# Ledger of designs, part 59: designed miniproteins, single chains, continued (3)

Each design is a single chain, and the fold is of that chain. pLDDT is the mean over its residues in the fold that is shown.

## One batch from the design tools (miniprotein)

Design m10032
Fold by ESMFold2-Fast:
Structure m10032 (fold): chain A 70 residues (1-70)
Amino acid sequence: SPLEDELLQLLVDAGGVPISERELAERFGVSRATVRRLVDRINERAGDPDRSLVRHVPGRGYWLGTVVEP
């Protein structure tokens, strides 16, 4: 969907910097609940059971990343 693709592209362009749920909601003119739904759909579309493609960072927002164990 257009919003899913725009959100994913925004996270790619951010270069690993988390973007807040509020900022994403304001930028796309949608609710925070819609942002969460878009992130869920992106991860589902990617077939990512660990939800690692688009991750939520508590207090910071969403970012494009991978689960890396130290």
Scores: mean pLDDT 72

Design m10033
Fold by ESMFold2-Fast:
Structure m10033 (fold): chain A 72 residues (1-72)
Amino acid sequence: RDIELAREAIRALEEGNYDEAEELAEKIKDLPEARDLLLTAAYAGKAGNEELARYNLERAREVVEEAERKLE
């Protein structure tokens, strides 16, 4: 569930839908690292800092991929 929420938040960030990404990230409970990175990316995007948003999005992607591997 949380991995699915994180993937949806990543997709929203890639589309520039920062409000949707923030709402989805806030629902993540069991992956705090991914949540924090996704929230930071959403806030950076809303502030117009696209470089920081992309950096945190990429870090969030790595954390989600690692979490998927660990749960299997």
Scores: mean pLDDT 82

Design m10034
Fold by ESMFold2-Fast:
Structure m10034 (fold): chain A 69 residues (1-69)
Amino acid sequence: APSQAEIDAARALVEALRAEDPAVADLPAPSTELIRRALTEARERYSHLPERSQLRIAAERVLGELRRA
């Protein structure tokens, strides 16, 4: 499972990306469960990539999920 530090890093990246995207900026902050799920999926699917790339993929997935809500 992702560590708290990894969840915090992903949340920080998501919030930075949300600030730049008017479509999601006014939506509620993503839940810790959504971030944890996105990190777990990115790690599973992209285990061959650097952790920083997995973090970016997870953040983009969270933003995509917010846009579908």
Scores: mean pLDDT 80

Design m10035
Fold by ESMFold2-Fast:
Structure m10035 (fold): chain A 120 residues (1-120)
Amino acid sequence: MEELKKRIEQYKKEVEELVKKIEASTDPNEIYRLALKILNIVDEAFLDIYKEAKKRNISPEKMEKLEKLRDELVREAVRFKILVDTYINQNDIDGAKATVKDFAERAFKILEEMKKILEE
């Protein structure tokens, strides 16, 4: 658990740095590339949590709660991708930036809830 906690904290820091770079950018291509990198980091964080859940052989009840949060995270990721693609295609940089910030905050809230399920 301590290794997982440190990894989730590291992923949060990496995403916060990427959000800052996106906020400072005026290049739609750079914003898009960094947005996809945030999506990949969130996916990696989820996989680390899921791998830990399997190693701990958590109860079926806890696994069901994780799967519901996974489905929520997937919906947030799909919404994020659609909105970022739309705003970038329309050259709406401010819309893209707001979408990235919103997704980062929501995704890590879900990941923290998943982490809490693994904590006794």
Scores: mean pLDDT 87

Design m10036
Fold by ESMFold2-Fast:
Structure m10036 (fold): chain A 94 residues (1-94)
Amino acid sequence: SMLRQRILGGESAGVVAISASSAEIATRNDPSSAEEDLELAKKNSLKVGKNLYETGGPEAVRYAVEELRRLAKGASPGMAKVLEETAKYLEEKI
């Protein structure tokens, strides 16, 4: 990991989709279904993560997990929780 440079661009469509879905759930959560909203975020992220794994291998999934954790560090407590739980779920299931 010492000599690997990647050109910045829009090549992380999968991680953007996962993070956007997680952020939307954290922001527009229904109080009556908070647990279900988090479970749906995990389920949807797993579908995207599996597709990333099948097309880009474990590196694509690792990139998505790292990006979600990076976003969580700068997020509000509620959004950080959703992002971190989603990242852990992907790492655990894939």
Scores: mean pLDDT 63

Design m10037
Fold by ESMFold2-Fast:
Structure m10037 (fold): chain A 65 residues (1-65)
Amino acid sequence: FEELLEEATKKLVELGQEKGRMPTLDEAVEIVRELAKERGIKLSDSVTRTLATMALARAKEELKK
């Protein structure tokens, strides 16, 4: 899942830059779901939320800089 997590983080940073605000957890969940769908990966809701939370944390650190 590291590749999916890296792509989700990148998309969240881009989203935050476009909107001029920190992304939300709901936005992170949607991005993780879309990326999993593109890759043909079926994720449980709990795994999706965990990956979304991790990607969001990484993205927020990048956006705070």
Scores: mean pLDDT 81

Design m10038
Fold by ESMFold2-Fast:
Formats: C-alpha cells, structure tokens, sequence
Structure m10038 (fold): chain A 82 residues (1-82)
C-alpha cells in the first residue's frame, strides 16, 4: 500500500507544480500577482510531504501521503479559477 501511495504522491507533486505554473500564467494574464492562498497551498504541500517522508523513514504509519494527494486535488479545483 505505501509503495502505491508514494507513487501517487510523486505524481500529485509533479501535477501540482505544473498547475501552479499554469495558475501563475493566469494571474499574469489578469495583470495580478500570484494569490497568497496559492503560495500557502504550495508551502503546506511541501511541509506535509517532508513530514510524510520522516514518518516513512521512522517506520510509522503515515496518512500524510493521502493528505498530500487530497491537497493537490483541492488545488486543482481552486486553480481552475473561480
């Protein structure tokens, strides 16, 4: 299970970075700066990822990988515009 979850988290991370760039382009088209909520999502994603890796290294059960995937999916919805 953890191996599949790691693969999902890695894929979600890559997709997240690509969507983040797309969202920045949209902000540029609107003549606005990148919204702070978007930057906060990126920072939170990185923190969760780091914590999940620590838990994994320590041999702990970690639902954080699932949380990372959920966060990225939420970002997809928000990044598509309001």
Amino acid sequence: HMMELLERAEKAHKEFLELFEEAKQRAAEAGDEVPQWLLELQEEHERLYQQALKDYEAGKDTPLFEELVRRVEEFFRLGRGE
Scores: mean pLDDT 70

Design m10039
Fold by ESMFold2-Fast:
Structure m10039 (fold): chain A 83 residues (1-83)
Amino acid sequence: SMHELIMIGASAGVLYIQAVVLRRYEPDKVPEELWEELDELMARITRIEHDAMARGYITDAELEEMRELLRRIEEIVREILAR
């Protein structure tokens, strides 16, 4: 649903902001490889959000991709925070 799209986007955004803050103030805790992967995942989320908002609906395939992208973002941010 569009509601789930918004909630996933918000969750990913909060996690991304945490990584941005850590990268700025404690760069040694954010390996470049993890940052690059996180940035690519966030770009994909932003693209799906843009396309779905422009159409006024989200497909089941896009929603499942959004769930997988969020899961991977959560894993990366957990790894960063554990450093």
Scores: mean pLDDT 89

Design m10040
Fold by ESMFold2-Fast:
Structure m10040 (fold): chain A 86 residues (1-86)
Amino acid sequence: SSSLKKKVEELKEESYRLGEEARRLAATDPEKAKKLYALSFAYLSVAYELEGKEELAKENRELALKLAKELGIEEEIKKLIEELKK
């Protein structure tokens, strides 16, 4: 549907924006950059899941949760992923 396509595009745009912000902060604020990378991967995982790209979705979810675990925010990222699927 056109609504689903728009949602996928918005999730990918937000993922790219978060990744760009993370890259800018990587040298000066590595912990904040890591959180932004976790969020970026979380958004991208939902976009791929909605497109039926199950392996890409799984890979990005695993990357998001790995970074989230290192930051102690694993439950926050899991909750975000479930909310973004709605």
Scores: mean pLDDT 91

Design m10041
Fold by ESMFold2-Fast:
Structure m10041 (fold): chain A 73 residues (1-73)
Amino acid sequence: MSKQQIIDDTKQYVIDASRQLASRLPDPELSQLVIQGGQDYADELGQQMSTLSQQQAQQVAQQVKDSSDSSLG
């Protein structure tokens, strides 16, 4: 897997997780904040990961997955 693919997969994971969380929220303002926050976080994360080695990018991807899973499940 290339570094770019790791970055793209991680960004998509964050966006999908934020949208899934937002769909379960009864408050439309909070839903919009979660979606926007997820997109902003994905963009920032992608920029940071692009400065890292492929191995470091994989470690960040794993940490994001672990953090999202503990927050959502």
Scores: mean pLDDT 78

Design m10042
Fold by ESMFold2-Fast:
Structure m10042 (fold): chain A 57 residues (1-57)
Amino acid sequence: GSEAESVGGSARADLIAAGLSEEEAERIAKQAYEATKKGGSAAGGDVVREAARRLGL
């Protein structure tokens, strides 16, 4: 849905701005998109936060 697309798109843009490659940001954004579809925006946000934490962002 549009919410999952918005979460994924925003995550991708933010991760690229933080210094990640487009390829890496796309992979994380896709995981956030799938999590949002299953568990809502909070689940997508959790995926992005966990990825950022693991990458030291």
Scores: mean pLDDT 76

Design m10043
Fold by ESMFold2-Fast:
Structure m10043 (fold): chain A 86 residues (1-86)
Amino acid sequence: SEAEEVAQKIVSLIKDGKVPVRELAKILAEFFGIDEKEVIRLLIKHGAKDGYIDASKVPEAIIAIGEKFGKLEKAQEVADALRKLL
């Protein structure tokens, strides 16, 4: 599924338990059809610091993005797929 493909792309970015915010934001912005700057702002709200976010915080951040922009079902599918790979 597209959600599983997105989750696999995110996992491929994980280094030392962290995900780079810029690359994560590009993936999520494309998937949700949302502005990349809005995605970055929400990632920062959900624990991103110094250009990185802890991999363990990414599923909840994705759900928060989906909830805010009326795409909760898609967000939940990606978060669930990602949790299975983490």
Scores: mean pLDDT 87

Design m10044
Fold by ESMFold2-Fast:
Structure m10044 (fold): chain A 97 residues (1-97)
Amino acid sequence: ELDELVEAAVKLALENNPEYKEKAEKFVKMIEEEAKKELERLLEKGENLEEKLKELKEKAKKLAEETEKTKDLKTLYELALTVELGNLILKKIAEEK
């Protein structure tokens, strides 16, 4: 449900912004790199990944609602980054279990 909404919002934003169409791969790569760096920082600080994941899910839901309402690219970027970080945390938890 949330993942489908995020995917639809990202596609819509990229399609309706010609500047981002040409830079789509770079945009995705920036999100992936930023999410990985943030995960490394969380691990170094000894943050509780399960609690962080719950926080990110709530944040993503709020950002998705704001993106639908405002169509703001900055909000969409924050949403995409939040979802990517959440996915990386889920993968890390699964690997440690």
Scores: mean pLDDT 72

Design m10045
Fold by ESMFold2-Fast:
Structure m10045 (fold): chain A 83 residues (1-83)
Amino acid sequence: MAEAERVAAELRERLEGLLEKLRELAKKDPELAKKAVETLIEVLRADLAALPTDPELSPELKALLLPVIEEALKRAEELLKEI
């Protein structure tokens, strides 16, 4: 459990940090920020679709990663509407 929880926490922190950087980029260069957020949304949607059936990930890790990716996707979609 400790390893799966650590991986999920690290991913959440990285995604939160990336979203904050993209929000700051939107203030300086909204066109570039929009492209970056659109790319992130595509990547997150692909990951979300693949996650449940990935044979290399434990069921425990999948259960922890799913809500992290879903939350990041929702926040990215909200940010895109603000740009």
Scores: mean pLDDT 83

Design m10046
Fold by ESMFold2-Fast:
Structure m10046 (fold): chain A 84 residues (1-84)
Amino acid sequence: SEKEKIAEEIKKLWEVASQILEALRNGDVEKALENLEKFEELYKKIKHPLAKEAFRGMAYTVAREAERLGHKELAEKIRELIEK
């Protein structure tokens, strides 16, 4: 179903977002950037508006956590990906 497909896309987005958050909490900026590239690539493949909105929410959550952990430049980069 469409609902199940949207849920699966959102799940995949959150798995990558969680990997970015974990890398940031561990101070592994290189791994965070690698997973950010995967996150952006997933966004480019999303067709459903609800999944796109979920991506934006996740990106803002990741940016906020990056800023809270002292990675201000990375937080700004993440925000720029979704605010063009």
Scores: mean pLDDT 81

Design m10047
Fold by ESMFold2-Fast:
Parts: structure tokens; C-alpha cells; sequence
Structure m10047 (fold): chain A 94 residues (1-94)
């Protein structure tokens, strides 16, 4: 998913004349996407694809918050449904 999402973002940006490649960092891709002033529909697709790149980092952040005692059982139960819904949405775009 992460590699597939990055490739799709590069494809969209290149179709609008933005110079990006596989070697371009996620941060640089995000900056160029904002600067390109893309149509609203393409901006929404890019946001969803960028979220796919960030998804693998969310479990680590959750684990740290649990370790610090910042999350309770109710908060933990809410996270997986939100992640599953987001992953499904991203697959519809890819």
C-alpha cells in the first residue's frame, strides 16, 4: 500500500506538470502538492493517498500513548474501526 500510494501520488502530480520521482521524499511531495494548486477532486485523492503513507506510523504512536497512560480502553476500541474505514477508502482510490 505505501509504495502503491506513493506511485499514485507521483502519477497525479506528474499529470499536472509537477516534477517528482520515486527518489522524492514524502515531505517534498507534500510541499509540491500544496504549491501546485490542484483541482479540488485531485487534492482529495492526494490527501487520502498521503494518509495511506502515514497509516503504518499510527500503531507506533498509539503504542507510545498507551505506555504513557494517555489512552483508555474506550479510546483504543475506537481506533481500529477508523483505520479500517480509511484503508477501505484508500483502496477505492488506488
Amino acid sequence: MVEEAKEKIIEILKSHGVEVGEETSVEEIAEKAVEANLPEEDQKKLMALMTAILLPQIPAAVAEAVKAGELDAEDLAAIPPHLAALEKKIKEIL
Scores: mean pLDDT 65

Design m10048
Fold by ESMFold2-Fast:
Structure m10048 (fold): chain A 66 residues (1-66)
Amino acid sequence: SSNLIELAEELEKLTGIPILQKNRNPDFLKSAYKLAYEKEISDDELMSLTPEKLRQLAQEAKQQAS
């Protein structure tokens, strides 16, 4: 499944942070998310995440950080 790659590409686009490992490594994606939004996500949350939901979470994080 390439879903994790699609999520990594969307996160990179939303944050501007380069994600070096764009494959099945969830730890790298979780680290990038935490660095961008100061919020940790679990493996279960990551597996249920869609690119659309990721965009919504990014929008909410921007509003909460202000």
Scores: mean pLDDT 66

Design m10049
Fold by ESMFold2-Fast:
Structure m10049 (fold): chain A 69 residues (1-69)
Amino acid sequence: MEELRRKILEEGLKKLDEVKQEAKTIYENLMKQGIPKEEAEKIARDYRLNKLSEFSLELQKKVEEIKKK
């Protein structure tokens, strides 16, 4: 259990960094395309929130599967 918790936590931290980098790349690409800063910020923010929400649900499912075994 504790070893699995550590793996899940490490995966979470890695995912946070990946999402930050992806959102930054999206923002930069939108700015290069001439999208207004406010719109680009909103799109990047929504992307981060959606990705983190999806990951949170994935972690919950993994914990539930472990409890069933």
Scores: mean pLDDT 76

Design m10050
Fold by ESMFold2-Fast:
Structure m10050 (fold): chain A 62 residues (1-62)
Amino acid sequence: MTEEQREEALKKAEELFDSGKTALDIARELMKEFGLTFDEAVEIVKEVMNKKKGKKPDPIGV
């Protein structure tokens, strides 16, 4: 996928994750909206999940 497509997919995945969608539902939505393969969509979802774990300790962003 392109860099631009990856950025948009990450934004969408974060929105869906915050809305309470499952990892599988997010992957399906990314495949449908961006034409990603299942493996590519799963990698985006994994990045979002890892980012959520890492960002939890930095609630203020400083």
Scores: mean pLDDT 74

Design m10051
Fold by ESMFold2-Fast:
Structure m10051 (fold): chain A 93 residues (1-93)
Amino acid sequence: MEKVLEERREKAIEVAIENPSESIDGIEITLKRLEETLKKGVTEVLKEILEELEAILEAISKNADEEQQKRLEELKERLEKLRQKYEEQVKKR
């Protein structure tokens, strides 16, 4: 299973690099959903999704233009804030 998950992640990164604008829009929608999920106190799947989003953002950043870089920085800040809120929720249990 681990190798299959790695292959899927690699493929997702390749698609994101080919379509950075569409991938950025997708990440924004996903972050909004995760923010709402965390507000409901659901933490079980967040760690894995946060790690995947971080990897995709890093991959897109390598080939992004100046406008895309600005959007990526905003998404990275939102991801970091969400990660901090997730850690607070997990600590409180």
Scores: mean pLDDT 75

Design m10052
Fold by ESMFold2-Fast:
Structure m10052 (fold): chain A 97 residues (1-97)
Amino acid sequence: MAYEQERARWKAEVDAVKDLVDKGIEALENGDIETALSYAEEARKQGGHVAAGAIETAANAVRTGKPSYSVAAALLFAEAGRPDYARRIIAATEKRT
């Protein structure tokens, strides 16, 4: 199915920038929004658009206190085949919202 192929592509993009995603999520877990956004920007420059968008959305959840941004960020990682990252995003943003 076309959606399965697209999700496999998204997972490959996230996996290609895995080190930047790990560092961005660690920054969010520590409340360091500016550092998380800098890693998201670097991931975007390397073609990791899904990962960058998810980290930016999670940063907005922390900044605004709106749980809907946490859910949106987690869904992006889950759809990219990374439920481990989705879980970490929810845990990080729950502590801040």
Scores: mean pLDDT 81

Design m10053
Fold by ESMFold2-Fast:
Structure m10053 (fold): chain A 84 residues (1-84)
Amino acid sequence: STNEDLHKILLGLQRLINEKKLEEAVEILNKIRSQISDEEDKEVIDKIIELIRNGEMIPSSLAMKFIRALLDNNLVPYALKLLE
């Protein structure tokens, strides 16, 4: 289901961050960003990359915006393959 896929995407991203694979997490987020044409959705990803680089936690509100960006751009299957 879409909800299960979204949960796996967020857990996959969190796993990379917890394992200190920050460069890999940023590379995956940049790949997702490259598939987006909407500037507001790109800015959501840019903010997440900034927080990861600064060693800061991703707020739940920003994680929800990320989920919405994936849904709005039909990128859930793409993100799942990169982060699963």
Scores: mean pLDDT 89

Design m10054
Fold by ESMFold2-Fast:
Structure m10054 (fold): chain A 97 residues (1-97)
Amino acid sequence: SVEEKFEEVKRLLDEALAALQAGDWERFIENLKKALQIISENYNDFTEEQKKELIEGLERLKEALRANRDQVPEKYRGEFDVLLESIEKLIEVLKKK
């Protein structure tokens, strides 16, 4: 269901933030990619309230990613930059309603 997908996305975004704060770069990337995929596939089905919560979660991750970029190992920096761009584009999509 849409509600189950929304709860899974929220959990994945929370796990991504926790992984980033712990320096677990691979877990951060994996969880964030999964969250972004679910959002991109289901954004038309989310309520306006759910979209607002997702925007807030994505904005928090965007700021945390920017704040931690210099601490990220060089081999992951390219992927982090791609994920940051993906977050920014998805926030724009979610805000268009």
Scores: mean pLDDT 86

Design m10055
Fold by ESMFold2-Fast:
Structure m10055 (fold): chain A 81 residues (1-81)
Amino acid sequence: SKKEEFRKEIKKLIDEYNAKIDELVKQGKSRVEILKVREDYLQKLLEIAEKYGDEDFVERLKKSLEQIPKEIEALKKREAA
């Protein structure tokens, strides 16, 4: 079913995201680098949610995507001071 395909696609993407974050953390990568990877995966999740017509999930993902650039900017300003 489309609902099973949707769950399978998002689970695969989330599993790939978690594996990538674990690798970056083990490598001692910055919070900015980690947030950029999170932004990329949230953009991919948004594309999947739009494909399957989950309007509530689309709205939540858009809100999350709006917050990440603000958090990155705040972190960069702290490092520049």
Scores: mean pLDDT 84

Design m10056
Fold by ESMFold2-Fast:
Structure m10056 (fold): chain A 94 residues (1-94)
Amino acid sequence: MSPAQERARRLAEELLAWLEEQLKTRSDEETLRAFEERLREVLASMSPEEATEFLGELSRLLAEWAGRQGRGDFGAELLRRAQALRDEWMAERA
């Protein structure tokens, strides 16, 4: 795995672990809002290459997590918001 892919996987795993901790004390809606804010911060620190690898790993981990937890609808909403933020982030840099 390349250093960029290893970093992307680590950051995606850290974000998922953070998300699981938020869900212990927050509603789904509050967690989605906090997720969007944290994702913006993470993406702001990345190059386009790193962002692409990170979002790929994050999407895989979120789908896998949502399936295991029986939370497909919530997982789909997380992925939709992540994709919207990626598109916003890319547009701001174009």
Scores: mean pLDDT 80

Design m10057
Fold by ESMFold2-Fast:
Structure m10057 (fold): chain A 108 residues (1-108)
Amino acid sequence: LEAAARAAEMLDRLFPGEDVDPVAARAIRAALSRGELSEEQVREIVEIMTEASRRMAEADREEALRIAEEAAERIYRLLSEAGLDEQGRAAAEAAREGMRARIDHLER
């Protein structure tokens, strides 16, 4: 998909040699399917997800689900405050789904 290719190119350019959080990549791809993102917005989404992943590593399931919702809400606010409501909703939904899948995988 075009959005997936754009996300991969942008992440390779902005974070060369780094393994970016897969959920961050998923959220960025979802947002790009709805429109453009600035490089700064991409960096901030990666930072939000990196911090959430660190917190989730120390959390029980209930706390991890709370952290996931907080991170998704932060991504939505980041993009909606920039006038990108559709991108924000898509990114937040993708982040919630990816983080929930990660939590479910760790419990199984």
Scores: mean pLDDT 83

Design m10058
Fold by ESMFold2-Fast:
Structure m10058 (fold): chain A 80 residues (1-80)
Amino acid sequence: MKAKEEEEKKKVEEILNPKDPELAEKVRELIKLFFEKLLDGEDEAYKAIVEFLLKEGVDKEVAEKVAEIILKKVKEQREE
């Protein structure tokens, strides 16, 4: 159970900066889903990201971290 944080960070980076073409295609679908659900609100966008990643076999903790990073980046661009 030690180094779980490093494994999670590695998986988060693979999702945000995919080296695998198949994963890159799934990330593009995730980004489209995110912006579509963002029209319904930030909470709905967060839930949609987490559910999408869980459906793809990503651990819940990794899925939640990815959703938090994406929302944080969007908020930073809107909160000038």
Scores: mean pLDDT 73

Design m10059
Fold by ESMFold2-Fast:
Structure m10059 (fold): chain A 79 residues (1-79)
Amino acid sequence: SSLLERLREALESGDVQALAEAARAIVESGDPELIEEALRLIRESGSVQAALILAIAAQEVGRPDLVARALALANELRS
């Protein structure tokens, strides 16, 4: 997926704007496989910032289920 490629590149570079754009596009897609893969990539990266950016994207799109999952991931990565 081109969206997952963009997310991987943004995670590697630490580009906050690119992370926000990729996270938003993935959440807006509504594709469960893309969303699950995005969560896995963020977990593997260890980036609390990326998890929080995903939570913001989920809130903006109106996905409270994903907000909860992204915040839980951010808390796990901080621990």
Scores: mean pLDDT 89

Design m10060
Fold by ESMFold2-Fast:
Structure m10060 (fold): chain A 76 residues (1-76)
Amino acid sequence: MEQAREALEQLRKDLEELEELLRNRSDISLEDLLEGLERGLAGLEQLKKKYPELSEEIEELEERLEELRERILAAQ
C-alpha cells in the first residue's frame, strides 16, 4: 500500500497543479497540459488495476482529470 498511497498522492498533486495551470497560467501550452493529463489518467488506471480497494478514490480523480481534459480541449 505504501507505493499506491504515494502514487495516488502524487497524482492528486499533479491534478491540482494542472487545474491551477489551466486557470492562472496563460504562457503554458495546451499540448503540455494534455500530455500531463494523459500521463495522470494512465497512472490512475494502473493503480486501479493493482489496488481495487482504492477504486473509489481513483474514480474520483479520473472524473476530475476527464473534466479538465474537456476544458483544455474546449480552450483550443
Scores: mean pLDDT 73

Design m10061
Fold by ESMFold2-Fast:
Structure m10061 (fold): chain A 99 residues (1-99)
Amino acid sequence: SMEEKVRELIEELEELAERLEELGKKSSGEKRKQLLETARQVRELIEEAKRALEEGNYKEAALLLLQAASIIESTATKIGDEELKKRAEELAKKALELI
């Protein structure tokens, strides 16, 4: 169902947010700040997406999750993390299929 696909995408993005937080904790200076700020923004978008999901607004939830994936992709590009970038691109594609 659309609900199940949105829930799976939320879980996958929560895992990436946790990954960003762990990378941030292991980093210093500007890189640490960028990673932790990105994780915070992603978690805010996930919380908004959860509210949209609870209201049955699956397209709105998918749009918010697409924004979260795009922010992760941007940060991954800046820090040169190709694995994180590819994972974010995959999640963005999944979100687009729900819109």
Scores: mean pLDDT 90

Design m10062
Fold by ESMFold2-Fast:
Structure m10062 (fold): chain A 71 residues (1-71)
Amino acid sequence: GGAEEGAERGNLLGAGAAAEGQASGDPKVARQKGEEAARRAYELGGTEEGARAGRESAMKGQKQAVKNAEA
């Protein structure tokens, strides 16, 4: 359903943000990339349920992006 598909897309976008965070070495840049991923996941959610699930999954990636940048 929409929520499951949104979460999967959010996870993919969040994982990308986490990789970019690690590559940047800058927590501020990592946070920005994570916020962009969350916004993108919301836009691509297709339904309100999917958009919300995608944003939440991408927000998890945002936290990982910041941690990766600090590593």
Scores: mean pLDDT 79

Design m10063
Fold by ESMFold2-Fast:
Structure m10063 (fold): chain A 61 residues (1-61)
Amino acid sequence: SEERERARREHLIEDFKEAVRLAIKSGNKEQIEQLKALAEKLRDRYPEVADVIFEEIEKAE
């Protein structure tokens, strides 16, 4: 159902926001670069998720 797809997308956004926040807080540059690479791969299928990853990283720079 569309409600399940929306819930899944919202869950992914929240998970990636937390992952970026933790990587930045810990100073894990390798994890940050991996998250950027993952965001690029996600851009075609999940542009909203990719945008959130990049926005959270840019806010910390």
Scores: mean pLDDT 79

Design m10064
Fold by ESMFold2-Fast:
Structure m10064 (fold): chain A 55 residues (1-55)
Amino acid sequence: EPVFTLDQLVAARMAVDAMRKHGLSREEAVELLLSMDPSLTREQAEALVDYFLSR
């Protein structure tokens, strides 16, 4: 079970919101999130993007 900080959740929400506004792909949203928080692993960034995309 991944435990995420509030800052990581906010960054992921911003990446998904950018995806929805600007037509970014899932891969582009994951790369955007990783650029905002380089402490995340790709797997963690993918999980966060998928979480917000499912809502």
Scores: mean pLDDT 79

Design m10065
Fold by ESMFold2-Fast:
Structure m10065 (fold): chain A 111 residues (1-111)
Amino acid sequence: SAERRRAATFIEAMVTVWEMYVHVLRKYGNLSEEQKKKIQEIVDEFSDEVDKIVQQLLDGKISIEEAAKKVKKLLEETVKKLKEIAPEETETLDKILEEFNKALDELVEEL
């Protein structure tokens, strides 16, 4: 449906903003090569899992509300893993998580 396609596009746009933040963190952060590798592995896993959620949404297998809940849980797990690798980023990561959770809640209310 058009609503499912709009929701999928919105989720993909949010993932792009998240990936840009992580790219900046990897490039300009005071991180070791081991930390950079672990961050990339975490981000790759996040992207792969979001792609599966988006595909289920587009295939009509899950609702927009269920997709948003799955993405929120995945974001929480991803942020937790990133904090273990880069604990100095905790405040920034918590703020990003809060804003993304708010945006996903607003998406569900509008559609």
Scores: mean pLDDT 83

Design m10066
Fold by ESMFold2-Fast:
Structure m10066 (fold): chain A 100 residues (1-100)
Amino acid sequence: SLMDKINEKIKEFQELVQKFLDLLPDELRKPVAEELKKLYDEFLALLNDPSATKEEIIEKIDEIEELIREAAKKASEEAQKIAEEALKTLREIKKLVEEM
């Protein structure tokens, strides 16, 4: 199903995000992880809410993308490469949501 594809990409995204966070300096890692978890939990809540609009879900995806992009600017080249992979997966999730 379409939702099975979304859930598979969400799992891939979570794994890439964890790798990205692990590569961040300690000072940056905690605040980024906390903010990202908040936005991610809100995204999952919207995705599982039958009354949520596609536009609301996409808005949360865009907020997550902006947070990762901003954190990546302050990170190592290795962390930036993982962030690029995470953002690619997030864009694939956005495309699948647009097909709902």
Scores: mean pLDDT 89

